# Designed miniproteins, single chains, continued (2), part 10

Each design is a single chain, and the fold is of that chain. pLDDT is the mean over its residues in the fold that is shown.

## One batch from the design tools (miniprotein)

Design m4337
Fold by ESMFold2-Fast:
Structure m4337 (fold): chain A 65 residues (1-65)
Amino acid sequence: SEEEIEELGKRILEAAKKLGIELTDEQAREIAEMVLKGTALEEIAEKFGIDKEKLAKILEEARLL
């Protein structure tokens, strides 16, 4: 749902801030959508130009891994 994507997007944005990684609200929302679809971490990382290891840390901090 859109509400679920919005909530996950906020969690991803918050996690990124804690790790010193800058994300826009739109990027965090898109990452949330891709995570919910089960998109491979490598594909998400490539789409947003984020290091795969950094993305994994963001998702772990957001409690999604």
Scores: mean pLDDT 83

Design m4338
Fold by ESMFold2-Fast:
Structure m4338 (fold): chain A 55 residues (1-55)
Amino acid sequence: SAEEEIRELGRKIGQSTDLEERRRLWEEAMKIGKEAGISEERVEELLKQGALEGA
């Protein structure tokens, strides 16, 4: 699902120390969210959930 894809991107962001990689992953998550009709606020929540699991 789109929500699962966004959480997985959040996990990758949480594991990355590269600012450019983290920005690219965030942009991809926002694109997925937009195409799936998910709000930007919800995408940010899903990314944070994934990042916590990645830490």
Scores: mean pLDDT 83

Design m4339
Fold by ESMFold2-Fast:
Structure m4339 (fold): chain A 62 residues (1-62)
Amino acid sequence: MVARLEAEADKAERAAETARHNAELNRQMGDEQGSKQGEEVAREYEARARELREEAERLRRE
């Protein structure tokens, strides 16, 4: 269980990095909607990764 949460957190962190990179590319292409959405997605993944790590720690301590 906890290992799965840690794997999901790592996956979310990578997704956040990709989303931020794509947001920058969209900004350069003049796709302001795509850039804004990419930044929001990155923030959501960053928050999700932290939440998953906290949940994994909580389950370990029970």
Scores: mean pLDDT 81

Design m4340
Fold by ESMFold2-Fast:
Structure m4340 (fold): chain A 82 residues (1-82)
Amino acid sequence: MKSPEELVREAIEAAERGDLEKAAEYVQKAFQLMLPGVKVSKETAKKIAEALAEARRHRAAGDWDGYQKALTEIVKAVNEAL
């Protein structure tokens, strides 16, 4: 069984390839392991995956403003799921 950290990494990699369906699936699996009983919709999972990929992209580019905005979008999407 993959750890939540491994599933998050797989979600980011899938989103960076444009495979949002697989990215959402990995995000949903990670949530099932971290927060059993919380149901994350496919649309919310896609938003989280895209925001995670944007965060990694901005961090790699040294764009701290973009990184912070991406983290804020992750928090908003997670709050919408709860």
Scores: mean pLDDT 80

Design m4341
Fold by ESMFold2-Fast:
Structure m4341 (fold): chain A 71 residues (1-71)
Amino acid sequence: AATRAAELAALDRQEANVRKALEKGEITPEQADRALARIADTRAMIEGTAEVKSPEDAAILARVQAELAAR
C-alpha cells in the first residue's frame, strides 16, 4: 500500500503547487491545464493499475515532477 499512497501524496503536492502558481499568475492557464492533465493521467494510471508497480509508472511520475520543478 505504501507505493500507491506515496505516489498519490506526491501528485497531491504537485497539484497544490500548480494551483498556487496559477492563482499568483506565475503560470498561464494553458501551462496549468497541461500540468494538471498530466497529473490526472498519472493518478488514473495508479488507481487503475491495482498493485502492479512498473518502470513506466515510475518514469511518468518522475517526468511530471521534473516538468513542475522546471516551471
Scores: mean pLDDT 71

Design m4342
Fold by ESMFold2-Fast:
Structure m4342 (fold): chain A 81 residues (1-81)
Amino acid sequence: ARERALAALDEIMEVVKDDPHMQRLVEEAKRALEAGDLDRVRRILSEITALAQKLPPEKRERVLRLINEVNQALDEIEAAR
């Protein structure tokens, strides 16, 4: 679950490589995930979701799909606790 979440965050970072603000949010989400602060990861993902609405449709759909994958992995981590 954690490895899937990290992989999805890395893929989001590649999609938004030209957006330094979104890249910083993804980096913060990765740090929060490494610290086990799942609530913080979810808050940051909500911010990324809002910013993704301004992306071109193809990039927006890809980012939103990856955010859903991260959220699913977080749900699996929480269920295992």
Scores: mean pLDDT 83

Design m4343
Fold by ESMFold2-Fast:
Structure m4343 (fold): chain A 71 residues (1-71)
Amino acid sequence: KLEELAERLIREAEEKLKKTKNPEVRKKLEDAIERAEEAREASKDPSRENALKATGHLIAAIGDILTAELL
């Protein structure tokens, strides 16, 4: 589930990047993709510790996407 959420966030951010030329918005979307990729990588290990790391990265990615929408 965390891996699927990360993949969805990456896809959504990539789609938004294709449609914007605003450099500040682009930076936040790129930050979101990077954090979501970190979440995806962490989710490959089924340990509780890695689930917490993946969750933290997902929250950060969501924050970056929301910031991009408010810019």
Scores: mean pLDDT 79

Design m4344
Fold by ESMFold2-Fast:
Structure m4344 (fold): chain A 60 residues (1-60)
Amino acid sequence: MTRIVLRFENEEEAREFAEILKELDPEAKVRVEGTTVTIESELSVEKLIGLILRAIGELL
C-alpha cells in the first residue's frame, strides 16, 4: 500500500483533484480535509505519482 499526502492552494482545487484522481484510480482511497488530500492505493509509488501528475495536468 502506498500513501501520499498533498496540499493545495485552496479547498476547491483539492476537491477537483480528488474527483479526477478517483476517475483515474477508482480503487484508491482518497480523503479530502480542507486543502489536504490523502491518497491510499495498492499501486506502486511510481504508478501513483504518474496518476497524480496526470490529475494535476487536468486541473491546469
Scores: mean pLDDT 82

Design m4345
Fold by ESMFold2-Fast:
Structure m4345 (fold): chain A 76 residues (1-76)
Amino acid sequence: DKEKLIEEAEKAKEEAERLRKEGQEIYKEMEEFIKTSSEKEAEEKRKKAAEKLVELTKKIGEKNALYGELLEKANE
């Protein structure tokens, strides 16, 4: 069913976009925090943000791969 594959692909795309927005929010929170923080506090915040962003990047990649696979199947 082509329509079902397209719907599932759009859902995966939506989830990837949500994760990207979460990453942007983590980055912005980090930027604001470090403006008023000591160097040590800033370093800790950057490390925690980096860990979360790496995990989000992997999840985004998975959703983008799923989106591409589902669209390819829909075009068969």
Scores: mean pLDDT 84

Design m4346
Fold by ESMFold2-Fast:
Structure m4346 (fold): chain A 81 residues (1-81)
Amino acid sequence: MEARENLEAAEELAREAEELLKNGESYITIVKKATAALLNAVAARFEAEREGDRELVEEAERVIERVREILEEADKKEKEA
């Protein structure tokens, strides 16, 4: 239950970070939101591993990868600005 709640929080925060990136918000604002998403996704993966929920671990790892892509895109846009 806690792992799922952390995953849902991570997915929502990642969505918000993507919207901030699309809206042209400041690099720091995007990084703060993406970092919050990453922390929740890592917590979800940790709890899912403890519960033996391999499917939830895979879902959390996908959110971690999604946040990595958001951060890379934010860094690229900051350098191009």
Scores: mean pLDDT 85

Design m4347
Fold by ESMFold2-Fast:
Structure m4347 (fold): chain A 74 residues (1-74)
Amino acid sequence: MSKEEIEKIRQETLEILNEVMEMADELFKLDEEKGMQVMGKASQAGRLMGIDPEKGLKAAKEALKEAKKLLEEL
């Protein structure tokens, strides 16, 4: 993978994680356990981004899906 492709993946991952963290903060106010669950997933995605950018992006997208689902259920 090119250096430019890795940087693009990192930028996309950070944008997704910023959205996830905003949603996690709102979830935490409504349901502390669910908010903590989403924050944990976001933290894991951030860690993976440093090790394997593609896995980090995938984890960030999964965290976003979970955050949206939980907010719709509350």
Scores: mean pLDDT 83

Design m4349
Fold by ESMFold2-Fast:
Structure m4349 (fold): chain A 59 residues (1-59)
Amino acid sequence: MEADEKKQRYLEEIYEALKKGNMKEAVKIFERAAQELGRDAALEAMTEAIKKVIEDEKS
């Protein structure tokens, strides 16, 4: 899987963990993403996942 596809997969995994209220799981996924893709890509994935959660809360 290419780096961009992995970043998107990590974004979705972090989003699912955050949506379930499982911050511990979200942090573990973020750490894996940072190790595999680098911190910048992991931060982008986490930021986008958080934005999706906030958007869901507005519903």
Scores: mean pLDDT 79

Design m4350
Fold by ESMFold2-Fast:
Structure m4350 (fold): chain A 66 residues (1-66)
Amino acid sequence: GAAVAAEASPAEQEEVLAKLREAGASEAGLAAFESNDAAARGAAASAMKNLIDQGDEAAAATAADG
């Protein structure tokens, strides 16, 4: 829903993507992530942000690469 999408603003999604790139996520994985609907992208970004905030940037990058 809208509340889930609001958890990861466009600025936060961009920050997550930057950190995933730094952690070694592929451009194909990042493009697939960005291809999701706004709500799905927001939910995925929130989950990945939680991993990044916990220091598991490599785990977040692996999840993005799928």
Scores: mean pLDDT 65

Design m4351
Fold by ESMFold2-Fast:
Formats: structure tokens, sequence, C-alpha cells
Structure m4351 (fold): chain A 57 residues (1-57)
């Protein structure tokens, strides 16, 4: 499994490139890895992923 920091960094890069679907996927995966150690940050990542998925429509 990839490290949460790497997944987050990939999400940021895809968001900057306008690939909102991939950015949302990486933010969601990072949030899942952080859900036990940093639940507040994980919640923010899940919310960001949901917003990016809406923008991709």
Amino acid sequence: MEKAQELYSKGVKYQAAGDFEKAAEYYRNAGELLSESAPDFAERLFKAADQLEEMAK
C-alpha cells in the first residue's frame, strides 16, 4: 500500500492539471489510510474528493 503523503501529493498534482476524477480518487485513498491516525484530516480529504467528483461532472 502507498503512503498517505504520496497519495495526497498525487491528488494535488492531478487537481492542478484539471484531472478532477483522479485527484478525487487519490484524496479518497489518502483519507482512508489516515482515518485512524488523523480523522479530522481524513474527513477533509473525503469532503475534497466529493467536491472534485461533482466538478468532474
Scores: mean pLDDT 79

Design m4352
Fold by ESMFold2-Fast:
Structure m4352 (fold): chain A 70 residues (1-70)
Amino acid sequence: MEETRRAAAEAAELLRPLLEALGAGDPSAAERLAAALGVSVEELREVGRLFAEGRVLEAARRLIAAARAA
């Protein structure tokens, strides 16, 4: 559990520029990331919404989980 939390925090820092682009509602960022990660655009839009709401760790965890499932 603790290692997962730390990994999510580190991922949030590394992914911050991408999460900011998603949170700003850039549709091209969502499409490009969906293609690169094998994740649905719908899932990336939800990640962007969480980030825009200030839920940075939840956004990072959701992105990691979606990428693992792909």
Scores: mean pLDDT 70

Design m4353
Fold by ESMFold2-Fast:
Structure m4353 (fold): chain A 57 residues (1-57)
Amino acid sequence: SSREEIERIAKELAEKAGLSEEQIEKLRKGVEQIDPDLSKELQREQIEGLVDAIKAS
């Protein structure tokens, strides 16, 4: 999948989770480390894990 797809999923999950502006910036930085060659399912799982980690901080 492309980088654009990862960013789209991250935006969707951030909105759904109600992240603050600071948390969205952390998520944006975290998704830069996700391998764009991963399947959509694995990309979504990694982004969900990042959202959960940010919310726990």
Scores: mean pLDDT 79

Design m4354
Fold by ESMFold2-Fast:
Structure m4354 (fold): chain A 80 residues (1-80)
Amino acid sequence: SMSDKEKMLILAKLIAVSGEIFVAKRNKEKLSEEDKKKLEEAEKLVKEAKEYIKQGDLEKAKKLIDKARDIVLDIHKRLS
């Protein structure tokens, strides 16, 4: 079982990743076609994570959020 602190950290991480995806989408014209496909994958992972949160499966949601963040942070290295 997860502590309330762990649950809040997962939700905070979801908000952060969603913001990072938003920034990448606003700069999509600067992205390669490969990075655009990776960004779409990160968006799908976030959507799936939100469904697991609704189902109460925060462990599965966390894993998907972590994967989405790894993708979007890699994209951001090429935007900086």
Scores: mean pLDDT 87

Design m4355
Fold by ESMFold2-Fast:
Structure m4355 (fold): chain A 67 residues (1-67)
Amino acid sequence: LSVEEAGARFIAARDALEAATDLPPEVRQRGLQVLNDAVKRAQATTDPEEIARILGEAADEVERLLA
């Protein structure tokens, strides 16, 4: 998974979370926390493979919350 691919998945997951109007507040907060934590972790490293992994894992987690 490239940084571009992982980034696209991350953006898609964020947009899906924002579009979900019927989510319980606690689920929405969990999703937002996952995304915010991933951004902080990605900003703390310069390794493209690590950035891709962090963003991809966050996207997977948010996708699971929305399923």
Scores: mean pLDDT 83

Design m4356
Fold by ESMFold2-Fast:
Structure m4356 (fold): chain A 62 residues (1-62)
Amino acid sequence: EDWDVDGDGTVDREDVKALGIRLGLLPENATDEEGEAFWRRVFSGDPADPHGPAALEALARA
């Protein structure tokens, strides 16, 4: 059921969960559902939102 239609959504879910754990926004044993909720928060937000885009930039820098 994990569809790689764009690649971005699939990779982002796993990477955003790892990022959230690394930033202390998610517990170390965060579930995939917690990661998906965090991913939705980041991507449903405005690209100009300093919270969401900054988190993704931290992942790219790590």
Scores: mean pLDDT 58

Design m4357
Fold by ESMFold2-Fast:
Structure m4357 (fold): chain A 100 residues (1-100)
Amino acid sequence: MIEEIKKLVEEISKLVEKAREALANGDYERAQKLVEEAISLLEKIVELLSKYDPERAKRYQRLVDAVREALKRDVGAAIQGLETLVNEIKKDIEELEKKK
């Protein structure tokens, strides 16, 4: 599980970087699609965690929902929300590895 979540976080981080580059170049359509792909991978992390840490899964789901709402009105706000969530997940993974 932890290794699978780490791999998903790495892929999401790459998508967030590409989305930022697309936004900086004025390609809002591409930035939006990259954010949507990142959200899909985050939903997989939530599903994996729901079996082992339901409270953390609920917290991540709330943050994913916030990113989806931001995406409807402002792609830049959605990208910022994704960066915040990715950093939260990275921190939580480090804590999970230390507590085993």
Scores: mean pLDDT 82

Design m4358
Fold by ESMFold2-Fast:
Structure m4358 (fold): chain A 58 residues (1-58)
Amino acid sequence: MTPEEARRLGEEKGMPEPVIRALELAAERGWDREYLETIIKTAELKEQNRQAARELGA
């Protein structure tokens, strides 16, 4: 996967800019798409859970 593709994937998944930059660097280092997708999904789910908890009554 190219760094540009990694950036696009992160943007489509709604990741913040610092995470998108990290994905670009990982792609430059030769990380597989499978690992990048797993990282994005995990980060997205955790952020969603944190945001919901904070807004609803943390």
Scores: mean pLDDT 73

Design m4359
Fold by ESMFold2-Fast:
Structure m4359 (fold): chain A 72 residues (1-72)
Amino acid sequence: MERQEVLVEGETAEALRAAGVRPGDDFYRVLREKLGIEVPPEMEGRWRVASFEEVEVDGRPAIRVTLERVAP
């Protein structure tokens, strides 16, 4: 299964935490609906959150998100 790992820092990490992102969520839909980030519609439904891990980078809160490609 195809996987992608994304490290999110600063204001975006706080916004993702506030949005209540959970494993199983459509990642790009959350970015559009909860964070107001413009994403191509075809990206929605294609990447699912596999894990959502709170980490720390240089003393600042960050989030490591693992995404899984969803079959068509």
Scores: mean pLDDT 76

Design m4360
Fold by ESMFold2-Fast:
Structure m4360 (fold): chain A 82 residues (1-82)
Amino acid sequence: MAEENKKKIEERKKQIEEEGERDVWLARMFGDEETAERIRKLYEEALKSLETDPQKAEELVQKARDIFDEAMARRDAELESL
């Protein structure tokens, strides 16, 4: 049903936007601007792809999460090594 499909797209869009805003902000605060910009671009591409290619959108979100996790792990390692 068209209304159910719209609701699913809107819910997923909101989730991706919220997660992206949080991850970009944290990466900027605890990582570096270049990493934050990479994460931001991946979430933007995911949002663009969500309507036309949901599978591509999921791949882009996962890639952004992987980059975020690596950046946070590097920060934690730096703090432990000091």
Scores: mean pLDDT 78

Design m4361
Fold by ESMFold2-Fast:
Structure m4361 (fold): chain A 92 residues (1-92)
Amino acid sequence: EKEELRRRLEELELRLEGLRRLVERAAELLPDSPHVAAAAEALARAEELLEEARRVLEEGESLEEARRLLEEAEELAERALEHLRLAVAELA
């Protein structure tokens, strides 16, 4: 289970790095888009929760708490991606 959570952490970290690059490019194309702004906010929150999940997991306090934080971060990453999809639709 700890190995599973570590893999999920690594996968989410890579996903957030990709989303960060997409948000930066979207902001260049659509600087006034509320969808880009919402994506950036969701991404920032996901990054904070990922860092907290890493600390909880490394300190061995609670695997359940680490899992909960990861689930919240994963949900926020999905919201960031959805906001980016809406922003791209504005270009059509």
Scores: mean pLDDT 85

Design m4362
Fold by ESMFold2-Fast:
Structure m4362 (fold): chain A 61 residues (1-61)
Amino acid sequence: SKEDNLKKAAELLGISVENAESWVSLLDSFSDEQLLQLLMREGGLSEEKAKEVLELLKKAK
């Protein structure tokens, strides 16, 4: 389940699973609002997709 959540997050972000795992490590260092802003700015995601990715990353932790 964690691997499937990481793969889906990686697909939505257009990055490798290894890079998505690096995003999971940020969950301990940044607030949800800060991570949403990073996902939108660096990931090129809409707010809706950024929220979906954030929830997938939380489930992969």
Scores: mean pLDDT 82

Design m4363
Fold by ESMFold2-Fast:
Structure m4363 (fold): chain A 81 residues (1-81)
Amino acid sequence: KKLSLEEAEKVAKGLLATFLAAADAAGVSQEEKDALVAEMGRIWREGLAAGDPQGAVERMRALALERLPDLRLPEWAEEAL
C-alpha cells in the first residue's frame, strides 16, 4: 500500500511508541534506546527530504525489527503497511 504523508507520520509515531515500550520491557539500556530513536529520527527526516515518507517508515520498522525481532505494531499500523 502507498501511504500519504499524514498516514506515514501516524505509523511512524505508532512504531516509535511501540518500539520504546517493547525496548523497556526487553531491558534495552537508555543509551541504546536514545541512539536508536536518534537513528529513526534521521531516517524519517531523510525520507521527508526525499519525498519518500513510506520508505522512511519501512526503514524505521526494519531498524526496530533488527533490534527487537518479535516487535508487533498496533493492528491499525500493520494494516496500514
Scores: mean pLDDT 80

Design m4364
Fold by ESMFold2-Fast:
Order: C-alpha cells, then sequence, then structure tokens
Structure m4364 (fold): chain A 64 residues (1-64)
C-alpha cells in the first residue's frame, strides 16, 4: 500500500540525514524514491525510475 511505502521512505530519509548530515539531500532522495514508487507499474519500471536516486546517493557518497 502507498502508506507503507511512505512510511519506509520517511524512515530512509531519517537514516540518510543521520548518516550524511545533509537534510536537503535526504529529503530530495526520499521524494524521488516516493515518486518512483508512485509512477512504477512493475518492478522493472521501479528499477529504471530509481536510477536518479542511485546517482544522487553515489554523488553524495563521493563527497564524503
Amino acid sequence: AEAEAERLVAEARDQLTKIFGNKEFAEKVAQEALRAHREARSPDELGDLLVPVVKLTKEELDKL
């Protein structure tokens, strides 16, 4: 259900904020992941829509 996805995304946002110390990055990743979940009609589509999330996370990791 969408409520479950929203809860998991909120938890991920909080963890990302704790790990990276960057609330703006964590919020951006969380919103992009939630958008991907809402737009995806299949697991394959979800994977493709999550590519921006993976790129954002890698760029932030490379800055650490």
Scores: mean pLDDT 73

Design m4365
Fold by ESMFold2-Fast:
Structure m4365 (fold): chain A 89 residues (1-89)
Amino acid sequence: MEVEYDEETGRATITVYLGDVSLEEAEKIAEKVRETVMEAARRGVKHVDLTIVYDKSVSDEQVNLVIDAAGEAAREAGMELTVTLVEAP
């Protein structure tokens, strides 16, 4: 997972890779994403850009765990969230 902060625009970019992971591992990744969004909020970030890079082995359920965790954290912290899904080459 990569995190980049842009202090001038009040934005954070979070990049998550979902490869060949179990549902339990996806849940742990989702929790880490939630913690990262809350850390961004503490830094004064107003907008989070979440990029999820996924391969063909990843289920919609696994992707949705990460999106839902980020969305709930952003809503609780009063931040805007943009989600981009990218299929790995």
Scores: mean pLDDT 83

Design m4366
Fold by ESMFold2-Fast:
Structure m4366 (fold): chain A 56 residues (1-56)
Amino acid sequence: GPEAEKAVNEANRIAVRGVIENKIEEAVKQLEELAKKYPEAKEEIQRIIENLKKSV
């Protein structure tokens, strides 16, 4: 639904900023909080987290 799509878009923004700013650990924590707020997007956000962790 629209809320899940917005959450996934925000998750991708957080992940990209984490890579650019070299703040991967901070980005992961923000993504975990986002997944708690939007359970409908949790599975996709978790995939974004796993891909981000592979960057380190």
Scores: mean pLDDT 82

Design m4367
Fold by ESMFold2-Fast:
Structure m4367 (fold): chain A 110 residues (1-110)
Amino acid sequence: AVEEAKKAAEEGKKAFKEKDGKKGAEAAEKGAKATEKAKGDSEGAKYGGEAAAYGGGAAAKSNDKEEGEKAAEAGAEASTAAGRGGASPEGEMMAGSGATMGATAATASA
């Protein structure tokens, strides 16, 4: 789970630099799943939150409604999982930020 979360975070960071909304949304979804698998592992939850934050940012830069919606949903899921039992408050905040950025992309594309 932690290794998966770290890979998702690196993929999200790369997508953000490349302004690739599709890869960003995919990284956010991987991060959310890795955070759920971590089940209270603070390091896994933190990296999952990073993946969601960078993924949401990439989706926002692409201004693609569908990818923005996917990133927003993934960010919300990652935030919930990271916050569960206090696994990672930092991951929770980062994932929530990713959800907000994805939602902004979804709205702006309308």
Scores: mean pLDDT 76

Design m4368
Fold by ESMFold2-Fast:
Structure m4368 (fold): chain A 56 residues (1-56)
Amino acid sequence: MSGEESARHTVEVGRAAIPELEAGIEANADDPRKKAVLEAALDLVEVAIAFAESIL
């Protein structure tokens, strides 16, 4: 697989994951530990998308 193909895949999967993570954060609004983990996961996904887009 090319690095470009892997980068495009990361953007696609990452963008699809954002609404799921946002829904998870909302569902766990009253559980600060689960919310913090989901917020960290969302930040990681956003960083991964930005890095992948910088390669394309």
Scores: mean pLDDT 83

Design m4369
Fold by ESMFold2-Fast:
Structure m4369 (fold): chain A 71 residues (1-71)
Amino acid sequence: SSTLIARIGAREALELLYTDREAAIKVLETALKHTKDSPEARKLLEEALRLLKEEGDLEKAKEYLQKVLSL
């Protein structure tokens, strides 16, 4: 399931978020690449990635990743 891949990626990224931001970004990019069949999960992952890569907003990124886990 593409939602399962998104949830695994979000969980791993949350574990890395405050210790290794670059690794968190790579995990999310991989999850997004393999989450083609869930538009909602893709949108949440894309926003989390944008927040980490462009804004550096870890708190908002965390909120979006937690929303992925709720799918």
Scores: mean pLDDT 85

Design m4370
Fold by ESMFold2-Fast:
Structure m4370 (fold): chain A 66 residues (1-66)
Amino acid sequence: AAQEGARQKAEEHLRQAEQAIANGDVKAAIDHAKQARKYAELLDPESRQEVLARVDELLKKAGEVL
């Protein structure tokens, strides 16, 4: 399977989570951060760690920890 597709999906969901936080939609931010985490599992170890770190920061900012 194309890791590039998984990376793009993870980045898209991270971007949507950041936008949701900016808009005050905490629930949408958490939902998108969790989707990004799912796509991160399909990535190489370095890319996965980078995405998971960003997911953790977004969930912490939204008031929830992984």
Scores: mean pLDDT 78

Design m4371
Fold by ESMFold2-Fast:
Order: C-alpha cells, then sequence, then structure tokens
Structure m4371 (fold): chain A 62 residues (1-62)
C-alpha cells in the first residue's frame, strides 16, 4: 500500500509541474497514469481505500 501512495504522489506532483510548465500533453499523460494506478488500488484493496489514499496524497501536496 505505501508503495502505491508514493507512486501516486509522484505522478500527481509531476502532472502539476507539467501544467505549470505549459506542457498540457505531458500533464494529461501523467494524470491518466495516476488514474490507472488509482483503479488498480481500488481493484486490489477496494474503492474506499483507494479514495482514502487519493485524499491523503492531495492533502500532502496542498
Amino acid sequence: MEEYKKKLKELMQRSSEAVRAGDLEEARRLAEEAQKLKDEIAEKYGKEKADELVQEVEEELA
């Protein structure tokens, strides 16, 4: 679980950086990759747990 949280945080952070740099294509790709990871977490651990991890990552990046 911890490994998924770390990877999700990296993807979301890089996507934000790409938006700031004006690279919308890269930002979209990274956001899609983050969504796939969230879907994988939901499949293995359930949607509620996936939503908790996303919330934690968003709070840490704010």
Scores: mean pLDDT 80

Design m4372
Fold by ESMFold2-Fast:
Structure m4372 (fold): chain A 65 residues (1-65)
Amino acid sequence: MDAEARVAASRKAIAADPTNPQAYLDLAEAYKELGDKERAIAAARHALMVDPSNEKAKKLLEELE
C-alpha cells in the first residue's frame, strides 16, 4: 500500500477507534515516508498520548528527532 493510501486507512481507523495507538503509529510512518516530519512527529506523539508505554512510538520519535 502506498503512503497516501496508508494515511487514508489510518485516518479511518482513528475515526473508528481513537484509542487505538497502532492507527496513530501507521499514520506517523506514512507521513515519514511522505517526508512530512512535522506531521509524523505529531502522530507519534498522539500514539504516546493513547499508550504512554508504546515502545514503537518512542523509537519512531527518536528516529525523527
Scores: mean pLDDT 81

Design m4373
Fold by ESMFold2-Fast:
Structure m4373 (fold): chain A 58 residues (1-58)
Amino acid sequence: VSREEVAELLQEFYDHPAASSAEKLALATEVADLVAAGRLDEAYRVAREALQRAKARA
């Protein structure tokens, strides 16, 4: 997993209509911390799970 892959997944989540502003801010903070720590695999997983939950609500 690369930083570009994580960024693409985050953008898909931010562009999703079922995602709230609060969820976007919370995910942005969590993923930024994981990316800064070099935990790209976990950052990707967290972002993917958030996107899947948003899609399930749509």
Scores: mean pLDDT 78

Design m4374
Fold by ESMFold2-Fast:
Structure m4374 (fold): chain A 66 residues (1-66)
Amino acid sequence: GAKVTATGLSPVSATAIAIKAIGEGGEAKISGGDKPTVVATGLSREAALEIEEAALAAGGTAKVEL
């Protein structure tokens, strides 16, 4: 499955991205406090690109590994 690492998000946005990834059949982990990093794994290609788009729309950055 694909992996997405999202950074530069608020804690609220990081939680929303993690929930979205889990809802699309993946796994997600949030680490860090006020500057959280979200690592989502086990995604399809389509789900990974949707998570990337959501992270960028929230003002963060994302790295996608397909």
Scores: mean pLDDT 84

Design m4375
Fold by ESMFold2-Fast:
Formats: structure tokens, sequence, C-alpha cells
Structure m4375 (fold): chain A 65 residues (1-65)
């Protein structure tokens, strides 16, 4: 099930994003944000939410560099 796999991956990336935010790791934040952006079209009900999360992580990464 592609949708179930995409949702599980999104949840994992969101959790990793929280850890990267706590660690102030700009490189990791950018990596996770890019993965969330690529995953967003595969998530049926929450693609816009994932894009918003990615934008937030990218904004934090930019401020750290």
Amino acid sequence: DEVARAEAEADRLIEQGKEALKAKDAKRLREIAEQLRELAPRVVGNGEGLLGQADRLLAHAKKLE
C-alpha cells in the first residue's frame, strides 16, 4: 500500500525533523525538508501539511547558517 508507506515515512520524517530542530542541525533540517517535499504528492489527505512542515524546517535551517 503506497499510501500507508508514504504516511509512515512522513511520520518518521516529522519525528526526525523535531529532533533536528532541537539539535539546531541546519544540514539535517534541509535534508528532512527536501524529503518531506518529495513525499507530499504521495500523501492523500495531508500533502499541504507536509509542504508547510518542510517550509518551516527550511526557514529554521536558513536562520542557522
Scores: mean pLDDT 78

